# Designs tried in a protein design run: designed miniproteins, single chains. Part 69

Each design is a single chain, and the fold is of that chain. pLDDT is the mean over its residues in the fold that is shown.

## One batch from the design tools (miniprotein)

Design m2521
Fold by ESMFold2-Fast:
Structure m2521 (fold): chain A 89 residues (1-89)
Amino acid sequence: SLEEEIRELAEEVLRLARETGNEEAVAEVEELVRKAEEALREGDLVKAAEYVREAAMVVLRNAETKELILRAIGLILRAIGLILDVELG
C-alpha cells in the first residue's frame, strides 16, 4: 500500500540521516518524520509524502560524501514518485 511505502521510505530517510553524523540534521529529520506519521494517521498521504521529501532534502543538505549525496537524491526521487502515485492514481 502507499501508506506502507511512505512509512518504509521515512524509515530509510531517518537511517540515512543518522549516517551523516550530524545530530542537528537527525533531530530535524525526526521531527519531519513525526509530522509525516501524523499526516498518515489523518489519512493525508500527499502531506505525509511531502514531509518525507522535505526530510530527504535535509539529508541532502547535510551529506558530505558522494555516496550519501546520491542516496539522498534517490530518496527524494522516490518521495516525489509516491506524491505522483497519490495525485495521479
Scores: mean pLDDT 89

Design m2522
Fold by ESMFold2-Fast:
Structure m2522 (fold): chain A 95 residues (1-95)
Amino acid sequence: NQEEIKKKIQEAIEAGRNGDIERVRKLAREAGVSEEIIELGAEIIKIANEMGDKEMAALVGGAVVGVPLQKKLTDQEKLDIFQQLLEGLKKIKNK
């Protein structure tokens, strides 16, 4: 159901923007996302909101739910992308 998937992504975008990390986790679990990716996404959203970058938090919220729609990437490749994003964001915050 494409409409239900689009609705979940939009809800995850708004939850990320608002710092509602538990809502993002719930939506991602319903979409079948691995717990490792969910926790990486949650940490990125937390850091982005602490930096005042609500749009980055929104984009990551949507990506955590929407990434399972990408059939070209393995679960390990998805995990590596989120890990690299988290490390990059931590470096920016700590400067």
Scores: mean pLDDT 77

Design m2523
Fold by ESMFold2-Fast:
Structure m2523 (fold): chain A 69 residues (1-69)
Amino acid sequence: TAARKQAIVDASVANAKDERARNPDMSDEEILELARSSVVAAATALGLSEEDKEEAVRETEARVRAWLA
């Protein structure tokens, strides 16, 4: 469901922010890679379709990039 996709996106973004707080010297690219890996793993574990997985990845990347800017 859309709510399920939103939950994994929210969790992946929160994890990326938490990791930056623990490692403030991490590069933006490393934070983005972490967020992407996290959302892909969660979407795969939940059995999301490829289309829903791609949407979750795009949303996660967009939100993390906006936060890093």
Scores: mean pLDDT 84

Design m2524
Fold by ESMFold2-Fast:
Structure m2524 (fold): chain A 58 residues (1-58)
Amino acid sequence: SGAETAAQLVKRFAGASDEEAAEIGRLVEQGRYEEAGKLVSEISGADPATAAEVIKGL
């Protein structure tokens, strides 16, 4: 699923903790892509709109 893929990617490439990855996965499962992208941005420094679009494409 996109949620599990997003969680795996942020742990591997953004250095997210298990708790942070789980929260991102939860937001993706709920269709809350903008909030997921914002959280990825806070962890990785990526642009939040770009992060949200990448997550939607998973």
Scores: mean pLDDT 79

Design m2525
Fold by ESMFold2-Fast:
Structure m2525 (fold): chain A 84 residues (1-84)
Amino acid sequence: SEAIEKAIEELDKGAVAAHVDGDPETAAVLREAIEKLEKAKSLEEALAIVREALERLRALPPSEGRARAIAYAEKAIEILEEAL
C-alpha cells in the first residue's frame, strides 16, 4: 500500500530526528510502530498502529524529540485516513 509506505516514511523521519536529539525512548516508539506497519494487512490496521504509537508518545516526558515525533505521527494518521 502506497499510503502505508508514506506513513512509514513520516515515522522514519521522526525516529531519525529523535535519535539525533538523543531521545532513544521516542525513537524506539516510532521504530516499533514502523516494524508493525511493515506487517499491516489493511489501512484500518495501519491506522490503529499509528494511533497507538501516538498515545505512547504522548505518555513520554515532554521533549523536542517527542513534539516532532507527535507531528510526524499525526501526519502519518492524516495520510492513512485520506486513503480510507
Scores: mean pLDDT 89

Design m2526
Fold by ESMFold2-Fast:
Structure m2526 (fold): chain A 64 residues (1-64)
Amino acid sequence: MNEVKIKILVDVASVSSLEGIYNIGKHAGKKLSKETVEKILEEASKVLSEEKFKALKKGVEEGL
């Protein structure tokens, strides 16, 4: 995993609010390639709770 993906996963793991996670996802969706966001979502699905993962995924989808 590259540095950008690690940073995003760390940021998401450190944020307690679903709104904060959604905003991280939306920003990633707007600025990163589709391939990069798909890899982030794959790794996030392994480490995040269901609620946090859904917030991140919704943000990414709305950021595209």
Scores: mean pLDDT 75

Design m2527
Fold by ESMFold2-Fast:
Structure m2527 (fold): chain A 113 residues (1-113)
Amino acid sequence: SAEEAAREAALARVMRAAGEAGRAIQEAADAAKDEELREKLLEERRRVIAATVALVNAIQAGDREAVAREGKRLVEALEEAARVAEEAGLLDEAERIRRAAREVEEAVREAVA
């Protein structure tokens, strides 16, 4: 059905964006010279993983209110991870994380349409 196709497309986009962001955050953590920023990046990576799982579950359940809420949570986690990467001087990784945040926002918007 069109609803099933839209749901599968949203899941694929969220999982792809979250996977890319997770890689970028890990690369930023590995490159960070400041131990405190490295630890913060790894904490943000755990937050991104938890938010991604919650969003995936909401999309699979067809719960539009939960999709909007968990989508916002994931975007906020990605924006914070990008900010920490930028503070560490890792501008390319920060931009990759911000691109993932925009992709999640678009996928969530389409999933609740």
Scores: mean pLDDT 90

Design m2530
Fold by ESMFold2-Fast:
Structure m2530 (fold): chain A 60 residues (1-60)
Amino acid sequence: SDLQKQADELVKQAEEAEKNGDYSTAAELYRQAADLYRQAGDDVNAAFYYMKAAILESIK
C-alpha cells in the first residue's frame, strides 16, 4: 500500500539520521513510520519501530 511505501521511506531517513548520531530525529522518523505501518495493518513493523524509537529516545 502507499502507506507502507511511505513508512519504508521514513525508515530509510531514520536510519540515515541514526547513522549521523541524530538520535532525536531518528526516533521521530521511526515513530512516524510506525504510525503508518499501524494504519496499513502491519502491526509487527509498527510494534518494532515504536520500540526502536523509544530506545533511541532513552539514549543520552
Scores: mean pLDDT 87

Design m2531
Fold by ESMFold2-Fast:
Structure m2531 (fold): chain A 59 residues (1-59)
Amino acid sequence: GEAARQALLAAIGELLRAIGDVIDAELAGDEEALEKAKKELEKARAKLAEAAEAVEATG
């Protein structure tokens, strides 16, 4: 459904943001920020997987 598709798009946006945060933290040499960014990246990957399954399951 439309809601599942919107959730997928939101999850993609969150993933791209998390990737950017990891890159920024690495460039800054901020280990604390890098650890936080990596955890957010893991969450974003999980949300993307769930959103993709929801789109595939509901058509």
Scores: mean pLDDT 82

Design m2532
Fold by ESMFold2-Fast:
Structure m2532 (fold): chain A 66 residues (1-66)
Amino acid sequence: MRYRVTLTGSPAERDAVIAQLRALPHARVTQLSDDVYEVELTGPVEAEIGTVLRLIGRPDVEVELL
C-alpha cells in the first residue's frame, strides 16, 4: 500500500514522525519536500499499517492513501 504523509507540526514533532517513518521495516520512504513524504509498505502489513494508523490520529500529520 502507498501513502502520502504531510507534516504540519513543529520541527521537533516533524523529526519524531520522520524517525518513525524511517524505522519502518520493508517500507520505501521517499522525501518529496521538507514536509511531504511518500511511504510504500512492502513487508508484513499488520505491524506497518499499525504505525500508519497511529500517524493518522495525530493533528499535526495528514495521511492520504494513494
Scores: mean pLDDT 72

Design m2533
Fold by ESMFold2-Fast:
Structure m2533 (fold): chain A 88 residues (1-88)
Amino acid sequence: GRELTLELIERPVELARKAKELYERGEPLEKVEKLLEEARRLAEELRELLELWRENNGLGPLVPLIEEAIRETERLIREIEEEKRREE
């Protein structure tokens, strides 16, 4: 509803970007993984909201922004996981 803001939509992307910055800075892997888990959870919650909105015919201009935020979050998570795998 009205409580869904651009800030909430952007939050999983911000967390994934912060995780990447911490990883590149050499911060403990535990900190990075905690942020990645939170980003995944929030992206999944956005996906669930997107599915509910599709069923209710009330899809507003926020739908493309939500889809972009989910895609960007998943892309950033994949990039970090690929870098981790390469360094193992």
Scores: mean pLDDT 78

Design m2534
Fold by ESMFold2-Fast:
Structure m2534 (fold): chain A 92 residues (1-92)
Amino acid sequence: SRAEELRERARELLRRAEELERKGQEAEAAGKYAEAARYYREAARALREAARLYAELARLTGSEELEQEARGLEARAEELEAKARELEAKAA
């Protein structure tokens, strides 16, 4: 179903975001601030896309839980974008 396709795509995006966030953490620990910032920005982009898919699922199913998940993913993306900005300042 369309709902199953959206769930599968969202899960893949969340997996990718976790991988990118790990790479960002590794780069940050190594003092590679510009590289870390790029990974965090890519992770944030994946989280925002996943949030969009969860919001679509919420509309299709009427699920407040999925709407809450979408908002949580948007908040996490904003945190990663803020962290990326701080690291970009350190790299300059």
Scores: mean pLDDT 90

Design m2535
Fold by ESMFold2-Fast:
Structure m2535 (fold): chain A 82 residues (1-82)
Amino acid sequence: SLEEIEKLVEEAKERLEKVPAEEYPAILDELLEKILSLVPKELHEKITYLVEIAKDVIEEFPEKRVEVLEKLKEEIIKLVEE
């Protein structure tokens, strides 16, 4: 459900604030896997692309991690919502 996706992204944001940057890739990969389990297979490529872009931006600009995940959440919700 959309609420589950929102919760997963919010939990990922909390985790990124509490752990060192070396843990970010693992947390984002776990987030991707969990979101993909909640959405149709047809959306997997687009969602994977969005998460990989977020991952790249956070690696370059870790101070923007919360903002990037907030935008990721909005984009994924828009993609799965009719």
Scores: mean pLDDT 84

Design m2536
Fold by ESMFold2-Fast:
Structure m2536 (fold): chain A 69 residues (1-69)
Amino acid sequence: SKTETIDITHLSETDRYLSAGGISEKGERVLASVNKVTGLAVVKYMDSGENLTGRLVGYSDKTLTIEYE
């Protein structure tokens, strides 16, 4: 599996959900949606249009780390 760390530019958090806008390790703009209860993460890569599904590894106000299948 591949792990990626996203640099967060915008974060919205609730008890059950994260929505983050950020920049991937390759410099592409991404939108990430995370279910905090299940750990399921979906990341949309804005330039390619690719949607990847993975698992939340960890996050802060500045970074979001996801493990892809």
Scores: mean pLDDT 85

Design m2537
Fold by ESMFold2-Fast:
Structure m2537 (fold): chain A 113 residues (1-113)
Amino acid sequence: MEYAREDDSEEALAEKALELARKLGVTPHAVIVARTPDGRRFALAVGTELEDGKERVVLVSASRDFALPPEILEEVRKALEEGDKTKDPVGFARRLAEILRKAGYEVRLREVP
């Protein structure tokens, strides 16, 4: 699998996240490209996968060496659990974008049909 690099274009980051999601058996519903306050970029795909015949909302990171701070990661985890309960991957993606923006990240969200 090919991971995204911080120096990739915003479009290339988004496409790498979507390709990685599809390779993992995830149906993508949204992609987020974000920039940290220190200027690094990363991409996240939000989608659904089947696990034991049940549809699950999942988050796929295209950036190998990127980790969210623990406080942000906990908020993201809670939002993901809510999205999975409600079966709303797009709603989760919108909440994820809001969490990142509150943390000082620049965020672009693209919904996938």
Scores: mean pLDDT 78

Design m2538
Fold by ESMFold2-Fast:
Structure m2538 (fold): chain A 67 residues (1-67)
Amino acid sequence: MAPSPAQLAGVRDAAAALLRSGASDEEVIRGATTALVALGVDRETAEATAREIVDELRAAGRAPPLP
């Protein structure tokens, strides 16, 4: 089942918050993957989507790591 745009936005916001708290990319990808799987996305697609979200957040500078 494909998640709604609102559900994807929620996962992205959670990922951004984790990155700001100093979580590693691996931890954020794992968390986002778990959330997407809970929304009915298969693990392979969920992992790919989680990586895209982290890459997008890094590129946008939206959640820079705190010192």
Scores: mean pLDDT 76

Design m2539
Fold by ESMFold2-Fast:
Structure m2539 (fold): chain A 76 residues (1-76)
Amino acid sequence: DALEAAEEAVAAARAALAAGDYEAALEAALKAIEAAKEALKTAKGEDLLRAIGAAIAAIGIAIEAALKLGKPIPKT
């Protein structure tokens, strides 16, 4: 199930981020984004909200992990 895969990948990404494994966190977050995109194609009702939540969480983790890996976003 794409929704379950997305939620599991988000959990793995969060665990890796908490452990300081930023490369693993980024890879898990990117996997979660792809699974969430697949879930969003078919999800309805409550599952749609879960898929959106997983996508938002995964994007946030991916940004944090990328910044920790040394891809700074300069502020103007």
Scores: mean pLDDT 80

Design m2540
Fold by ESMFold2-Fast:
Structure m2540 (fold): chain A 80 residues (1-80)
Amino acid sequence: MEAQKYLEEGKKALENGDYEKAVELFRKAIELDPDNAEAYYLLGEALKKMGRTDEAIGAFKLAIRLDPNNEKAKKALEEL
């Protein structure tokens, strides 16, 4: 419940270009639900927008490791 709230707030921050806030919110979601592949995918997207490419790659790989069928994370990793 709390994890989902942080994911939603993080998505809004990402949409508004507030990438640092998005990273903080997605990290909070991961603290509450560390098996959430979507949270790692969204963390990777925020890190990618900040130009933190190596960290973004790590986040996308973790998303794929938690959910091998996560096509969004696979596509994002291929685009880096």
Scores: mean pLDDT 85

Design m2541
Fold by ESMFold2-Fast:
Structure m2541 (fold): chain A 65 residues (1-65)
Amino acid sequence: ELDGAVVLHKKRLELQIKVRLKRAEEEVQRLIEKGDIDRARQLLEEVRRENELRMKELEELLESL
């Protein structure tokens, strides 16, 4: 019951992270080709922070169990 809920939440976050990373890779590559290295670095940092926030949602769920 509780373990099932945790597994499903983890899978949702894992999928969200994969989608965001793929989009970030594509955009970073585009910016590099454009020569906008500073923007590429900023975008990577933004995606990293968003992924950390999503992982914290899972941690909060575990603490509530």
Scores: mean pLDDT 72

Design m2543
Fold by ESMFold2-Fast:
Structure m2543 (fold): chain A 89 residues (1-89)
Amino acid sequence: APPDRELLLRAIGLVLRAIGLIEDIELAKKKNASLEELKKLEKEAKELVKEAKELAKVADPSLQPLVERALKLAEEALEKAKELIKEKE
């Protein structure tokens, strides 16, 4: 059976949002962004991790690899943001 369209679009959306957030964090590093800007990016990454974990609970087996990719990217963004915050504190 084809995957649930809404769950598929949510999974794709999370992957794209996580990639964009990683790019925003890398740009923040290059610009030597403020601690407040880095904490905002950390909050956005935490929200993506939560959304990916919730989607993993309801997604069918055919969507699990895409949801796992979204979660890994969101966790990568969170780790990068936390490392930059630690370097500034």
Scores: mean pLDDT 87

Design m2544
Fold by ESMFold2-Fast:
Structure m2544 (fold): chain A 60 residues (1-60)
Amino acid sequence: SSQNIKTLKEAIELYEASKAHLEEVLERTTDPQKKATIQEMIDKLTRHIAALKEEIKKLE
C-alpha cells in the first residue's frame, strides 16, 4: 500500500531527526557514562531506521 510506505517514510524522517539531535548532544557531552548512554540510543535508532527501510523495500 502506498499509504503504508508514506507512513514508514514519515517515521524514518522523525527517527533520523532524533538521531541527528542525539549526535549533536553526543558531540557536546564530556561524561563517559552519558556518552555511552547517548551512543546506545543512537545505535538503537540506526537499527530502527534500517529495519523501516527494509520494510519499505518489501512493500515496493
Scores: mean pLDDT 87

Design m2545
Fold by ESMFold2-Fast:
Structure m2545 (fold): chain A 58 residues (1-58)
Amino acid sequence: MREEAKKLVEEGEKANNELKYKEAAEKYKEAAELYKKAGDYESAELAEKAAEVFEKAA
């Protein structure tokens, strides 16, 4: 699950580079869920904060 979360973060970064902020926000939200399931709460909080930033930009 943690590796899947990392891939979602990378996909979110790619979406951000393409100015697809809504897609970026969705990828970071999914990453946060997977980090929580893996017990990586620190990475989950960072991903949630990133999703909030992109939701505001969308």
Scores: mean pLDDT 78

Design m2547
Fold by ESMFold2-Fast:
Structure m2547 (fold): chain A 65 residues (1-65)
Amino acid sequence: TKEERIAKLEKMIARVKERIKELEKELAAAKEAGDEKRAAELERRIESAREFLKKLEKGLKELKE
């Protein structure tokens, strides 16, 4: 149902937001440690996660009409 799809998207959005926060904390730690390679990997992962989040939020908005 539409309601089930909305609930699934909301749960996924919440998980992605939590994961982004975790990755941002790891990125801050990597930068503080001077680990440039790890920082670059984390920045790419954060960007990918943010892009995915935008798509999920757009999908949720379209379902809610």
Scores: mean pLDDT 85

Design m2548
Fold by ESMFold2-Fast:
Structure m2548 (fold): chain A 57 residues (1-57)
Amino acid sequence: AIEELVRAMKAGDAEGVRRAVSRLLGPRGGERVRDAFVRSGGDPRAALRAAVEEARA
């Protein structure tokens, strides 16, 4: 899942980011991390921050 997430972020693949995170954190986590990635213009740091927040919730 982490390897898929890194690959999707490098490719700018928002749908790939959603799928990778959904496998780890569920559908809501996947959507939130994808939204953070898109809103930041494809910044992987924003996606990773959102993923850490979802993993702790």
Scores: mean pLDDT 79

Design m2549
Fold by ESMFold2-Fast:
Structure m2549 (fold): chain A 68 residues (1-68)
Amino acid sequence: MTIGELVDAFVATVEAHKAGELSPEELRARAAEIRAMAEEILADPRASESTRQFARDIIEALERLVAE
């Protein structure tokens, strides 16, 4: 898993949500998938600290997005 893949998945989900393309269930499912991707990055001991911080920021942004 790369940080670029995580960013692409997150951006695609945000754009689909803003366009009204996702049901609440679909939004939650995609958020759970992206959260799992971010957690894979956090579990990788080879990941840089900046990469880990960005993964944490994505998790926080997803929590806010789903709470809307």
Scores: mean pLDDT 80

Design m2550
Fold by ESMFold2-Fast:
Structure m2550 (fold): chain A 75 residues (1-75)
Amino acid sequence: MVYEEVIKAPSAEELEKKLKEKVEELSKTHESVRGEGLLDEEAAEKAAAAVAAGDDAAAEEVLTSNPVKLVLVGK
């Protein structure tokens, strides 16, 4: 059986924490588990514009406000 789940988090750090916990759980019952990261295209453009302007706080706010998606695939 192929397992697919979309994991969302307000930050990359929270996303990685959730991913690690989920991968450990699924790896006990599935032969292989991997994640594929997705960032909203508009959020990526806004973050890049903020970085170009030298405003790291604005870039972090954009990434925090736009949840990072990860598609978790298990077999």
Scores: mean pLDDT 60

Design m2551
Fold by ESMFold2-Fast:
Structure m2551 (fold): chain A 69 residues (1-69)
Amino acid sequence: MSPEQVMQQALQIVQAATQAAMSVPGVTGVEAVAHIDGDQITLEVTVQATPEAQQAAQQAAQQGAQQAQ
């Protein structure tokens, strides 16, 4: 893929993960960063939530990112 295509894909993954995590009740904030190494995209997600919601939010973020790939 071109660098532009990789960047677009990374943004799509970040957006999907963020939206999924933010849909979980008790989430107050989501910080998502995509690290790009050639054609490989690694997603780093930090969720600010109640302890009970944090696990559900992390799970939702991972599912969102996976669906966007």
Scores: mean pLDDT 77

Design m2552
Fold by ESMFold2-Fast:
Structure m2552 (fold): chain A 61 residues (1-61)
Amino acid sequence: MSEKEKALEELEKLLAEAERRNDVATVQYLKEAIDAVKKSDDVENILKIKEVAKEMFASRA
């Protein structure tokens, strides 16, 4: 699995948890992060998007 595929898998898991919590702001952020990862071919940028999304998710937990 590529880094992009792994990042998408992690972000989709976070999205499912945010949806379960009805955290609309985090859901919207994670959807934007997933879209940004899908549009990016830069591994460093993909990893940065993933880390920022994980930090956002953690701060809202």
Scores: mean pLDDT 79

Design m2553
Fold by ESMFold2-Fast:
Formats: structure tokens, C-alpha cells, sequence
Structure m2553 (fold): chain A 55 residues (1-55)
């Protein structure tokens, strides 16, 4: 589950960069970094919600 979310986050960030939405791409990267360093259900849900908003 979390590995699939990470893959989706990376793919979404790449697509945002291609569209010129660098600020949104940077936010995804930051959330991914925080989730990897300090895994928590709250960070997981925050990352998932942000991806859904930028789709």
C-alpha cells in the first residue's frame, strides 16, 4: 500500500513538473521525504489527500 502511494506520488510530481506546476511538485517531494524519515498514518493520509487535490 505505502509503496504504491510512493509510486503514485512520484508520477504525479513528474506530471506537475511537465505542466510547470513546480510548487505543487515540490510539496509532494517534501511530503514523501517526511513520510520516509518519520512514517506515520497522519503523514500518509496528508500525502494521499494532497495527491487527490492536485489531480
Amino acid sequence: EFKELLGEAVNTAVELMKKGEYDKAKEIVRLVKEALENPSDELYEKLKAFIEEVK
Scores: mean pLDDT 78

Design m2554
Fold by ESMFold2-Fast:
Structure m2554 (fold): chain A 59 residues (1-59)
Amino acid sequence: GIKKAKELGEKAFEALEKKNYEEALKYIDKAIEAAKDDPALKEQLEKAKKKILEEKEKA
């Protein structure tokens, strides 16, 4: 659900802040799955995943 997707997205950003890219990717993928019934939220989370991948490549 939406609430779970937002919670998982927050955990993904916390992991990103700690430069734990693998954990950030794990949480963002779970958030995308939780947002399956909300296409707009899913699209935003997929954009967030791209940002995490870009940060990982720059590290």
Scores: mean pLDDT 82

Design m2555
Fold by ESMFold2-Fast:
Structure m2555 (fold): chain A 66 residues (1-66)
Amino acid sequence: MEEIERLIEEAREHIARLARVDGSKAVQAGKILLEAEKQSHLPDGEKILREAVEEIRRLTEEAEAA
């Protein structure tokens, strides 16, 4: 549970940074997080959230590089 909460918090921080540079990508990242959260109750929920955090991080890095 604590690990799930930490992953969500990390994703939110990346989304907040992304929102300052690209609101459209921030919306996309938010949808990725919401879909991962819906699946967080599954046995592989932590893995799904980890992958979502990595995708959101990548979106933020790409937006900052642009």
Scores: mean pLDDT 81

Design m2556
Fold by ESMFold2-Fast:
Structure m2556 (fold): chain A 70 residues (1-70)
Amino acid sequence: SRDDILRIFFQYDKDGDGVLDRDEFIAFMRDRFGMSDAQADALFDRYDRDGDGVLDFSEFAAMYRDLSAR
C-alpha cells in the first residue's frame, strides 16, 4: 500500500525534487481517478497544507488514503 503510493508519487515527480507540482498532480488525478482538471485543481488546493504550491509525499499520501477510503 505505502510502497504503491511511493511508486506512483515517483512516477509523476518528473523533476525528481521530492514534490509534485500542480501540473504533475492534475496528470496523476486524471490517470488514476478520471478526474477533470478543475476537480484535480480544487483537490490540490485542499491538500497543499504548507501553501507552497507543491505537494510533498506526506500531503500526497494523506490525499491518496482519503480518496481510496471513499
Scores: mean pLDDT 75

Design m2557
Fold by ESMFold2-Fast:
Structure m2557 (fold): chain A 102 residues (1-102)
Amino acid sequence: MITQSPTSLTAKEGEKVTLNVTASEDVNGDVAWYKQQPGKEPRLLLKGKTATLAPGVDSRISGSGSGTNFSLTIEKLKKEDSATYYFEVNGKRSSGTTLTVE
């Protein structure tokens, strides 16, 4: 099972947020983080053990983690960061975190 926390989060512009994922067992395979805006397709943010950012993704976004614990950090929040963020491994996606930036 993949558990992502928090399920919803409200933060202010300029703040830093961290989204956490815990897997019930060691993750076997490549990991990815996605951003989905309402009515849009999910967009890849970063992937792999090296947390390599996808082309065009803002450098304010970073990932870390190994084994059963993973995180996504967004620094210096902007209003356009308001979206649902998902963790995925081997085609299995988390329930996500809905971020609102005020």
Scores: mean pLDDT 79

Design m2558
Fold by ESMFold2-Fast:
Structure m2558 (fold): chain A 74 residues (1-74)
Amino acid sequence: DALQDAILLTLALDPRPQSVRAIAERLGVSQATASRHLRALEAQGIVRRTPEGYVPAATDAFEARANAIQAARA
């Protein structure tokens, strides 16, 4: 999904904790839309939720997805 890929690239380029609001504003979507996709990525083990916001999970799954998206854009 293009939106999940955009969220992944956003977190790959800035791995500091980002709120649902910040991600939604950056991608031009509603907070409800961003929240649904972030929960799906969290369920897949690709991102992790912290009290400060969402971060890349320390997993091979995040790295593999981010690399695949970057390769597709080249």
Scores: mean pLDDT 75

